Designed miniproteins, single chains, continued (4). Designs and how they scored, part 114

Each design is a single chain, and the fold is of that chain. pLDDT is the mean over its residues in the fold that is shown.

## One batch from the design tools (miniprotein)

Design m15952
Fold by ESMFold2-Fast:
Structure m15952 (fold): chain A 86 residues (1-86)
Amino acid sequence: SSAYLQQFRAQLVSIADQALEEIEEALKKGDFKRADLILDITIGLLRIMRAVEILEHPELSEELQKITDDVISYLKNRYEELRKEY
């Protein structure tokens, strides 16, 4: 349903935003390796969450894939902007 997909998006965005806070703290300390690792781990987690939801709702596979790809793109774009600041 539309409500289910919006809830899934909100959950992934919440995870991405929490990761971005941790990334910014690492960047403030000059720990670029830690920032990169948090990014990689978070992208992996978002993809696992997508895979789990597709197993439960295979009929929504295309929508779940698009939502996850959109959130990963959001995370990567925000990461690049933070990297330019530090």
Scores: mean pLDDT 91

Design m15953
Fold by ESMFold2-Fast:
Structure m15953 (fold): chain A 98 residues (1-98)
Amino acid sequence: SLKSLLEKQRKLKEQQINDDITIAFIRMLLWQIKNDDDIDGQLKLLDQLEKEIDNISDSSKDEAISLLEDTLKELKKKNASEDIINRIEEIIEKVKKR
């Protein structure tokens, strides 16, 4: 029915808004990680980031993966700690497997 179609469209719009907010938060967490020099702090931010990615719909997972891959490339260029690099690679692999 037309009402069923409108309800479906409303739910898709709500999901898109939630994804946009979560992606913005992920961008903010990644920016903090790139500008932090405390490994323990960076690892805690990565743990939070993994939890936030679990809240994203399948339509936005590829965007989250791209943000992580771009951040990984930049951190490798800066010779960041292997602990941080390995943790980001682990998160990317887990997200891709889902």
Scores: mean pLDDT 84

Design m15954
Fold by ESMFold2-Fast:
Structure m15954 (fold): chain A 60 residues (1-60)
Amino acid sequence: MKEELVKAARDALIEQGLTPEEAEEMAQKLVDALIAGRPDEELTVEEVKRAAKAYANAKK
């Protein structure tokens, strides 16, 4: 797994109000889902942060 992408997602989820445990689990799943859905596209830190914020807003 790309540590930088997972860390970016985790930090964004924590910033949006998720607990550290929730953020770690969801960051991993979110990055895995994005890679699986778009295997031929380069996944960026900005894209991962955007997806994490969207997830957190849907959960609120």
Scores: mean pLDDT 74

Design m15955
Fold by ESMFold2-Fast:
Structure m15955 (fold): chain A 82 residues (1-82)
Amino acid sequence: SADEKALGLGRLLLARAEAEPDAKVSKEGAEAGVEGLQEILKGVTNPEVKAALEEIIELLKKEAKVGELKAPAQKVIEAASA
């Protein structure tokens, strides 16, 4: 489901943000991430998951550091795990 995909992606982003907080997402990775997240958003029904995914999309578009994704990734995991 879209909620399961969001949970999986949230976990991957959290792990990366904790391992490499000062790292910058590659341009190709950011573009692929935005596209993938937009597709997941079409199927997400949980408003907290949707809001957190939209926050991640905006951070990726602004070339944010990987560590900046930690908080919204945690929100996705918490909301999607409930």
Scores: mean pLDDT 82

Design m15956
Fold by ESMFold2-Fast:
Structure m15956 (fold): chain A 75 residues (1-75)
Amino acid sequence: SKIDEAMKKFEETPLGKALKYLASLPRGASVTVDELAEKLGISRETAEAIVDRLVESGFVEKEVVGGETRYRLRR
């Protein structure tokens, strides 16, 4: 379907891959920028840009735990 085609194209983008990965994690699980960059095979700079955009858009929450910045998909 056209929706499946659009979804597949989106999933191929760095943003789509990041959302897909975060959605695959257990509910409430969080990741660092470095962990996201390694998992997706992208630069730290690209991963930071992605999570900043996702936080601004309300899809992801930014938390500081024990001095470490972590990101998780909103429930």
Scores: mean pLDDT 80

Design m15957
Fold by ESMFold2-Fast:
Structure m15957 (fold): chain A 93 residues (1-93)
Amino acid sequence: HMSEERRKQLLEILKKAVELYEKGYSPEFVLKQLKNALFALDPYASTLPDTPEALKEVLSRYLPEEYQKLLTDENVKDYEGLIKALKEIIEKS
């Protein structure tokens, strides 16, 4: 199904972003790469600023509600918080 295919693509994109962070790349660089990869799911993602709030909005369109709860303002207040939330989403998937 289309929604299942999109979720699988999203999870692979998120896994790649977390791998880059664990290899020592800066959170800002990792999120910029994540934004570029999200262009494959949503072309408008490429036009958004490289901010946690903009990426959260795009991700919320594709994630189930229970995973969207992990992308709260408290959890994604900065670049590192967003990456930690993405790691938790991957672990629960």
Scores: mean pLDDT 70

Design m15958
Fold by ESMFold2-Fast:
Structure m15958 (fold): chain A 98 residues (1-98)
Amino acid sequence: HHMELEFRGPAPGEPQTRVEAKGTDRNGNKVELRAEVRDGKAIAELKFDDGSEIRVEVDADGNVRVEVKAKGLTPEEVERLQRLAIGLANDLLERARR
């Protein structure tokens, strides 16, 4: 399935290490993406109205932890969304890097 996401970049004065986006899937289900760096780890979450959720956590050593609740998502959609979340988490970690 195709999803549309509108990403909001950081406004002046907002942390460069936070991203939020809202959108809808093809069936009109709302999806919310939130990602930020906390305590040297990047966390990215995708939440869907059907209760599906993908959460990715990446630490400074590159260890990746993924938690998935897939109610209406296919395995292919889960894999694609997981890759998106991991990529976003890595990008945020790079921005927060000391």
Scores: mean pLDDT 72

Design m15959
Fold by ESMFold2-Fast:
Structure m15959 (fold): chain A 99 residues (1-99)
Amino acid sequence: MEVSTEEPDKKRRDEMLERSIAALQENAAKPEKDRQEEALKKTKELIDKAEATGDEFLAVMALMGAVVTEQAAKRAGDKKTEEEAQELKDRAVEVLLKL
């Protein structure tokens, strides 16, 4: 989708801004933030349990959950959730290294 007009950059910038605002409003209306927060909580629970039990399978599941959540947050532009998911990845790796 490319508009061949005398100022394509200006029009595209305005369209991107409008789409960004619409996406923010849609995300605020949908429980996607709740889904991301729940995923982070479940991943942390898996890490805590893996560390307590020494269960390699739980540690691997936690690592996979953190990776998926990080990728989803990065695509959504949610830097805070992305950073929290990265911390959970590091913790899952640390648990695996202790096993």
Scores: mean pLDDT 71

Design m15960
Fold by ESMFold2-Fast:
Structure m15960 (fold): chain A 86 residues (1-86)
Amino acid sequence: MDAADLAAARERFEAEIPAIEKELFEAMDKAGVSEEDREKMERLLELLKRQALRGRPASQEELEEYRRLQEEIREEGEKVAEVAEE
């Protein structure tokens, strides 16, 4: 995949983000995620969007924050994924 293919893929992904976010938020509501865990999941989504849309490597600080948030919300994330697969 060259730079032009990556740019085209990012453009397609960027267009789909609002629909993906809506589905994710609806799945979080159905899973009964707490406000605290929802905030952590929204932060994870923000970090993922920044990496995907900018196409730049994540900083060490962003990677460490991502790992910490994933560990903290692991159980809640599994519940959301289960609801989203329905």
Scores: mean pLDDT 69

Design m15961
Fold by ESMFold2-Fast:
Structure m15961 (fold): chain A 99 residues (1-99)
Amino acid sequence: SPDRKQELLAGMTLGVFEIYSSVLYLTFESYLKKNPSDVEGMRKKLEEIKKLLEQKEKEYKEYLKKNVSKEIYEKASKEIEEIKKKTIGKMEELLKKYS
């Protein structure tokens, strides 16, 4: 049905955003391990990654708004926000171990 296709599209978009967020987290973790005394560089890398997540969130929300119903969009939009917040929180907790 059309609704199932839209739910699948939203699920795939969420999956790609989760993979993207995970890759950014691993990039951050790798930076911290390679530069364990550069706390200022770690803070700059965190802000850089936050901007990348915010940009990707905006792009995916705009895509979903154009391609799925309002109800599916609102649910998927909230899940994108939760993935971003969880990823940022994990990076902030990693940074605390070095500061």
Scores: mean pLDDT 90

Design m15962
Fold by ESMFold2-Fast:
Structure m15962 (fold): chain A 89 residues (1-89)
Amino acid sequence: TSLIERAAELLIEAARRYAADRPEAVREVEELAREAIRLAREGRYEEALRLLEEAIRIVEEAAGDNLEAQIDVGVARILLGVYRLVELE
């Protein structure tokens, strides 16, 4: 599984777990993350990364006061950072 796909899956799980009281935010994160996975599988990595950055922003806004959500977002940022360093510069 690619680092982009792992980050996308983590963001979906974080939104469902920590932002369940904001169903529109959960839906937006799920849609962005699924589209990012699709784009990454097509080799459209820059577009996938942009969608995941937006998904991170939504999770931070919807669940920013939750420490566990902050940790999961941090892990997603690390996964995307490693991907950029190794694959995209």
Scores: mean pLDDT 83

Design m15963
Fold by ESMFold2-Fast:
Structure m15963 (fold): chain A 94 residues (1-94)
Amino acid sequence: MKLTLISEESSPTRKVLVYKSSSNETYRIVAERVDGKAVVKIYREKDGKLQLIGEFVIDERGIVDATPLDSSLSPEVRSQLSLKASNMGQEIVS
């Protein structure tokens, strides 16, 4: 499944990426710097509701905590969202 970037916002302490799938589903990744760590939350928008589907905590050494992404997601979408979330968190921490 192909994810298309439709929106990007970036600041030194916060980054937001919004992706749209070919099936018209919207995914939002929010990375925020909290107490020397990056907290990255992944949301799916479905029927006008924002659902938290994954969370990563990243420090200068890498991922220190991760909530597994929703198993209903295809492996390809899950892999893409996890990689993007990890990269965003590392950018915010560094």
Scores: mean pLDDT 78

Design m15964
Fold by ESMFold2-Fast:
Structure m15964 (fold): chain A 83 residues (1-83)
Amino acid sequence: ELAKAFQVYAELKELQEKYAKEVENDPSKVDEKSAELQELYEKNKPLIQKALKALEEAAKKAGLSDSTPEEEIRKFLEELFEK
């Protein structure tokens, strides 16, 4: 189920950005926040891997390179699903 996979992936990415800001203000928290993200990744690993594989396949089919921003690849997939 790709919709749930992308939802979990998006939630994890938002947490990564939130934690990155916290670490920027206090670098001593890097190990703690990394451990929390790793725990969440491990619990949702199959869904996250499914989302990443879908992004890679879409990028390959669209002729996008690995250097293409992830946000552009995600929008491309959203257009395929919604339109």
Scores: mean pLDDT 68

Design m15965
Fold by ESMFold2-Fast:
Structure m15965 (fold): chain A 70 residues (1-70)
Amino acid sequence: SALEEMRANIRAVVERIRPLLSPKDQAKVDEALAEMDANPDDMAVVIRAESTIGVVEIKVAVEQRVKEKE
């Protein structure tokens, strides 16, 4: 189903970025995943988790690029 594919994709993104996360961003991502896991069939909740994790992914990519310029 579309929701199963979205949840799988969200988890794959989290697994990819997890080693790069600060403790604060880790907590934010874990909170988004917990909301999704509590409401796995709620499309609005899954989309919200996708958006939250997507923003964190972009932030991490920018922060890693900046750190490599020090």
Scores: mean pLDDT 80

Design m15966
Fold by ESMFold2-Fast:
Structure m15966 (fold): chain A 90 residues (1-90)
Amino acid sequence: SKKEELLKELEEVLKEIENGIINQDIEKIYKAREKFLELIEKIEELLGKEVAEKIKEIVNETASKFYTATEEERKKLIEETVKKIKELLE
């Protein structure tokens, strides 16, 4: 389904942001951010602005936590974030 595809793409973007932060790869972070904004536009068209804004807030909060989190904490953050987004996409 389109919702399952969007969820997978959001998980991939979160992992790209994590990898960019860990490796201090500014270009990778920027590219992942652009992909994320394109996904948010698709979500807004499919599910409306309110859902898109909530997903944007959740992902931004998760990304900010990556800077201070351990490897195990980052894995858990991604899993918890994906679960929250899945509920919003239903």
Scores: mean pLDDT 86

Design m15967
Fold by ESMFold2-Fast:
Structure m15967 (fold): chain A 63 residues (1-63)
Amino acid sequence: MPPLPPEGTVEVTIDDEEAARRLAERVLDPEARRLILGSVGRTLQVEARFDPDGRIHVTRVRE
């Protein structure tokens, strides 16, 4: 099995409150969820780590 990249930075644009809620549902970290919900109309830089089971752990979120 080819090695998956363990870490990555993804830019996420939050177009509206619905988009923010959908993205927050995908994020396990409550701090990151709060930042996403408060950043409607903004683009966030999300650092994420992929688990072997396919789950995403957000390690840092910033504008």
Scores: mean pLDDT 67

Design m15968
Fold by ESMFold2-Fast:
Structure m15968 (fold): chain A 87 residues (1-87)
Amino acid sequence: MYTPEQIAKNLETLLNMIDYLEKKGKDVIPIAKITARLMLETLEKNKAPKELIDIVRDLLARIEQATSNEEVKEAVRDALERVKKLV
């Protein structure tokens, strides 16, 4: 959970979970918020690189302002691409 590769995998898993829940007609904002918050807390606790912490912090802020599942998916996709550049 504290390497760029592991965070990329976690973000891909979150995106797949979002797609699954959306197909079931569920609001994905609550689960995305919890997942991003736990990810940020884990990175901070384990003293992960600042760039990685900043990406996840930005992701959490974007999700907290999101009003639709599409905004959440865009935020997660953007964070994933930023993390992939660190790999």
Scores: mean pLDDT 85

Design m15969
Fold by ESMFold2-Fast:
Structure m15969 (fold): chain A 81 residues (1-81)
Amino acid sequence: HMEEEKKQLAEKYIKLAEEALARGDFDRAVLYATQALLLDPSNEKAIELLEKVAERYEAAGQTLKAKSLKNFIEKIKKELE
């Protein structure tokens, strides 16, 4: 079924995001986690990864990127109710 295929593809993007985050590639981690959310909009793991990246941007002094990502996460959470 198409829903199962989308969920499986989202899982692949989650793994790519985790690998990117582990090597310090925060921009790639955001791209992959966002792609996972596009395929599975309620994916809690993708939201958790985006939250971790926002914390890492802030720790690295990238305040504007951290703020933009936090705003994006808040918007997603509001849409999920």
Scores: mean pLDDT 84

Design m15970
Fold by ESMFold2-Fast:
Structure m15970 (fold): chain A 62 residues (1-62)
Amino acid sequence: SSEIEELLRRYEEQLKQLDELTKELVAKSTPEEAKKIRQMVEEGKKKIDARLEAKLAELRAR
């Protein structure tokens, strides 16, 4: 459906923005700070993935 297609497009855009912000922050950070930023980004991605899966399940159910 168009709604699923739009959701997936928004998901890709969020990941792109997160990647760009991560690169920007890492460039301004010490190696220790960069490691923490990468850990936070991975946790953030897990939350985004969980939200996407829940929404896709809702849309596919009805």
Scores: mean pLDDT 82

Design m15971
Fold by ESMFold2-Fast:
Structure m15971 (fold): chain A 77 residues (1-77)
Amino acid sequence: SSHFALLPTTVSPNKDAVHRTNEQLSQKLDELRQRHGRHPEVLDIRTEFTDTSARITVTVRVDGQDHVLRSEAHEPP
């Protein structure tokens, strides 16, 4: 399991969406880390929640370039 999460897993109605969003972001950050050989710097984090969804946008900098990472997930039907 990933030790890095930008959104907490809670017992709220959207907990699975939050969990999936964190997993997707961890994967995207790991891809940038492997590609550049260093950890990206987090510059900005924006989150949007509903009872059935989670969306997060993270702006990171690596090697002097800014990348915008987006992740969105919905609760299972």
Scores: mean pLDDT 75

Design m15972
Fold by ESMFold2-Fast:
Structure m15972 (fold): chain A 113 residues (1-113)
Amino acid sequence: GAEELLRELKERVREIIERAKEVLEKLKTADVSDYPALLEELEELLLELEEIFEEAKEKGILTEELKELIREGLEVIKEGAKLILSDERAPKEILLRAIALLLRVIGLEFDLE
């Protein structure tokens, strides 16, 4: 039923939040050479949040609690992208990817309003 599906989606978002927090902690002590792998993990986590959002929306189960969990995940991913963007050592290609990631986060934040 819809209640079971909502529990599954909330569980998946919590797992994404925990993984995003782990990436954010790694970014705080990362060398610039680590940025491509960490940025790719943030990009993958955002894609998973986008997929969960679309499924919940299509099935009419996009509750305020699920929206709040998705917003929490987006905030962590946004912090990671901003941390990369603030590093003057980062290569231009990595900075452009971080900007693209931030724009996708902002787009989904807007859709959650």
Scores: mean pLDDT 91

Design m15973
Fold by ESMFold2-Fast:
Structure m15973 (fold): chain A 77 residues (1-77)
Amino acid sequence: MEEQLQAVRDELRRDIEETIREAKAKGLTPEQIRNLADAVIDTKVDYYLSKGLVTPEQAEALRAEARRYADELVEKL
């Protein structure tokens, strides 16, 4: 269970990093990049929840952590 949660957290972080990198390369604004990252986070976390890889409580915590991480990356653009 703990190993599985860590694996989904690591995968989500990689997806966020790639999304932000690609969006920046395309010349999107920081606001547009944040919105795109939020959409990816929501889609991925809903997928993990639907597959039983995370609990509802873990999903909420994961979304909050992932959004904070995305904000930190966008602020450094």
Scores: mean pLDDT 84

Design m15974
Fold by ESMFold2-Fast:
Structure m15974 (fold): chain A 94 residues (1-94)
Amino acid sequence: SARDLAEVRALVRRMFEEAREMLRAGEPLETVKEKALAALDALLASHPAVPAADVVRILEEVLAEFLADPSLTPEEKEALRELAEAMRARVREA
């Protein structure tokens, strides 16, 4: 439903916001990925009716929004791209 898609988008946005904060705090990308993938697993388990293709699309749209932020360093942008790639792969495995 439109409501379920909006909720998934809000949760994905929160995951990227938390990832950005962790990266800025000096957390290793591996740690950021582990936390984001655990949150993604919980999101997928709580939203079984949302198709994987819609989750992947939302991940790509939210990534694009974050990459458009001029305050992000090139290193932060690359880390978020790598994080998004891991998240998309996890969704496709589910």
Scores: mean pLDDT 87

Design m15975
Fold by ESMFold2-Fast:
Structure m15975 (fold): chain A 58 residues (1-58)
Amino acid sequence: MSKEAQATGLVAAGSPLSVEELLKLSDDELSELGNELGLTMSVEQAEKGAIAAAEAGE
């Protein structure tokens, strides 16, 4: 519910914007960016994990 918590989460998810910049966005814009980054980072991290596991497992 707090914008600051959402902004911090977005930075942790790989947002190019700082927490202070994200706090200037509307709640709708923060939610939209969070959804976009969450989907993108999930795929990216899954691919990196799969590649690393395959190389380490061999």
Scores: mean pLDDT 65

Design m15976
Fold by ESMFold2-Fast:
Structure m15976 (fold): chain A 69 residues (1-69)
Amino acid sequence: MKKDKILKEIKRLEEQKAALMKRIDDLMSKDPDDPDVRKQMDQVIEQGKAINEQIKKLKEELAKIEAEE
């Protein structure tokens, strides 16, 4: 079912988001003046924003499907 695929994808993205949050916590414990740490932080923040946008779109699509059921 399309709904099951959307729910599975949302779960996958939420798990990816949780992994990124853990990585942010790990990076926050490191030297903030390290350019490699800053680069990794910027990359993780950008990935987090992209994941949040994807989750939002999937939740909107899920709401439309649930309204038809």
Scores: mean pLDDT 80

Design m15977
Fold by ESMFold2-Fast:
Structure m15977 (fold): chain A 94 residues (1-94)
Amino acid sequence: WEKDFKLGIKYFNQGRYDEALEYFRKALEILIKELGETNPKVAEMYFYIGLVYYLQGRYEEALEYYTKAARTNALSPEGMLAGAMIKDLREKLA
């Protein structure tokens, strides 16, 4: 999963959001299998996927993935940040 995550971050930093999503999803699938669905790293992957959708202006998809991040591990930094982003997105979608 680490190689896929590093590629996802590389594409994310280049503004190549579709490629970033592909690699973050690959990392997510491996992390769920290896560490289980409640692991903080799974919350981190959901957060990055949500952040990519947010930056693309795809706010409904961003809300879905931020909600998954917060449900996965609300006590992780990414789960807490997802909670803040959910509030912002509800304002944009209202």
Scores: mean pLDDT 79

Design m15978
Fold by ESMFold2-Fast:
Structure m15978 (fold): chain A 104 residues (1-104)
Amino acid sequence: SAVEKALRAVGDFVGRTLAELQARIAAAKTPEEIAQALRDMADYFERVADELRRAAEQGLTPEEVRKRLGLDVSGWTPESLRAAADYLRRVAEALREMAEEVQK
């Protein structure tokens, strides 16, 4: 289904991006640096989620989304875009909770 393909593509995108986060965490020297890396990544995923929701609402073309986010959404429906946005929002929330825990 279009939703299944969208969730797989977003999962791959998240996996690649989290590998970059892991490298930044490994280089961090303080809990504050780890928490900031987590917050920066959460902010990034929230921006991507907002752009995907805007694409669904405004009917942006797959080419425009690819240019803005580097994500291939060819064949995605508005429902697929919203599902992907919701997934990214949940990942962002989890990263923020981890950042708060690191600084306790």
Scores: mean pLDDT 84

Design m15979
Fold by ESMFold2-Fast:
Structure m15979 (fold): chain A 89 residues (1-89)
Amino acid sequence: MELPVSAEELAAALPRAREDALALGERAYAAAKPELQPEIRRLTEEVVRHLEEAERAARAGDIEAAAAHLERADAAAQRMAELLRESLA
C-alpha cells in the first residue's frame, strides 16, 4: 500500500481513502450475515474516524500521529475482512 513521504502528499491522498473506505464498508455491510452487520458498521466507522484523524494530523505536520492513526485504520479494516471471510464461509 502506498505511503506518501510528505505530510502534504498524505493530506491530499486521505480524502479519497475515506471515500473508498465508506464505499467498501457499505458493500461489506450488504454482503454480511445480519448477525455481523452491526460489527461491520462499527468497524467501518472506526476506519473512517482514524482516516479523518490521520488527515488532521498530516495537515498539522504531525507525521507520527498520522502514521499511528493509519495503523489503527488498517487494523480495523483487517478485522472487518476477517469477519467477512467468516460471514461468507
Scores: mean pLDDT 81

Design m15980
Fold by ESMFold2-Fast:
Structure m15980 (fold): chain A 80 residues (1-80)
Amino acid sequence: MEVDEIVERLRAASLFEQIRILEELAKKNPELFKKVVEATADDPRVISAAALAASRVNYKELGPLIEEAMRRHAERLRAA
């Protein structure tokens, strides 16, 4: 399954749907979850949902990846 397909679905989804999709990815395919988070680093809505999903599945290893994505977003926001 391509990362782009999941990213498109997430950007169109509600917050609750984003959290649910990301929870399933974190449980079933953590590597794909990491790629999706990296691909959506520019979307604070999706990154917020990813942080909540990671917290709910208690997947500690995803924390640094989400932090990096948030840092990149903040950097671009300051540059604008």
Scores: mean pLDDT 71

Design m15981
Fold by ESMFold2-Fast:
Structure m15981 (fold): chain A 80 residues (1-80)
Amino acid sequence: MTAEEIAREAAKLDGLPEDRVSVDAAAEVIQKHFGVPRGVAKTIVSLEALELGEDPTIASREAVIRAVKRLEKLGLAKLK
């Protein structure tokens, strides 16, 4: 799955606007597709949200996309 597809799937779990995702929903989707421990996924998504000046519990789609790309760079997620 692409980083953009992960962000879209997470947004559907919360019923939030397409540009907003719960960090818990994003972490659940990342764990489901990449096997990343939920705590690690949640921490990375929250950190990316904070770097964008956002709430660490509700991330933008951009924060989720950045988190998935960071996990790929760390060798914890494989995007194909």
Scores: mean pLDDT 76

Design m15982
Fold by ESMFold2-Fast:
Structure m15982 (fold): chain A 81 residues (1-81)
Amino acid sequence: SEVEEQVKKLKELTEGLIKKIEELSKNPEYKPLIEKALATAEKDLEELEKMEGELPEELKETAIEGAKRIVEAAKEALEKL
């Protein structure tokens, strides 16, 4: 199913981005990049929550959950820097 493929891809992208944020958090020089990632994820989350009728429900929920996890990962990374 197209929706199942998109959900799988979003989950893989989310996991990849969280891993990169965790790797970047080992070096204080990357703090501005993590701050930018946080700002982007917060904006994406707000936009996703406002979307109505443009995405299948499962895909929208997967994207919202992914954005929330990225926000949490970035905030945790910044607390360590």
Scores: mean pLDDT 84

Design m15983
Fold by ESMFold2-Fast:
Structure m15983 (fold): chain A 86 residues (1-86)
Amino acid sequence: MEDVRELHRLLAEIQGREPPSDEEIEELLKKIKEELKKNPSITEEEFKKAVRLQLGILKGEYDLKEVAEVEKASPATVRREIARGA
């Protein structure tokens, strides 16, 4: 699924990590397909729709990136305050 690959690439970018390799994405897609087969109550189309919605949010909402940056920055700010007090 192309959307799953793009979603994980964007998540890695937001987290400041290297994007997953093609092999890692291929393994992830294989696991997802196996899990969907184990749970026939969950339609593959419903899963694809959920991934597309999350991808749309990440592409459309700059607030999500700001929230991720704030959460990432909070530990660094606390660390600086502790270092000044030590």
Scores: mean pLDDT 61

Design m15984
Fold by ESMFold2-Fast:
Structure m15984 (fold): chain A 60 residues (1-60)
Amino acid sequence: SMHAARLGAEADRAFRAGDVGRGMAALAEQVKAHGGEEAARASREAGADLAYSAIRVVGG
């Protein structure tokens, strides 16, 4: 869906900018828009990996 695609693009942009909070929020909304638990698992794994990188940017 267009809404889910926009949320995915927002998450990608947020993570590339080091904004973990916004990226994770956008991923959560994308999961809801897709309505699938498998999408939730994939998003959680992707978010965890990118969150580590963003924490280094924010905390270091």
Scores: mean pLDDT 67

Design m15985
Fold by ESMFold2-Fast:
Structure m15985 (fold): chain A 68 residues (1-68)
Amino acid sequence: ALSPEEQMARMGEIYAAYFEELRADPDIDVDELLERTLRRVREALPDAPEVVAAMEAVLTQGRQQRLS
């Protein structure tokens, strides 16, 4: 199983990549990027379903706020 330190590191890398792509390319398909990022979260954290759920909620809330 992944240690809390390893989980935090993977979370940080995934969040950083997501926000960097959003910032770097204003024409990016945000829906495609979100789906790709959510898939990456599930692949990176297979032993941490609570952490995966929390990350998915944060990313989905950000998208929903943009649509409001």
Scores: mean pLDDT 74

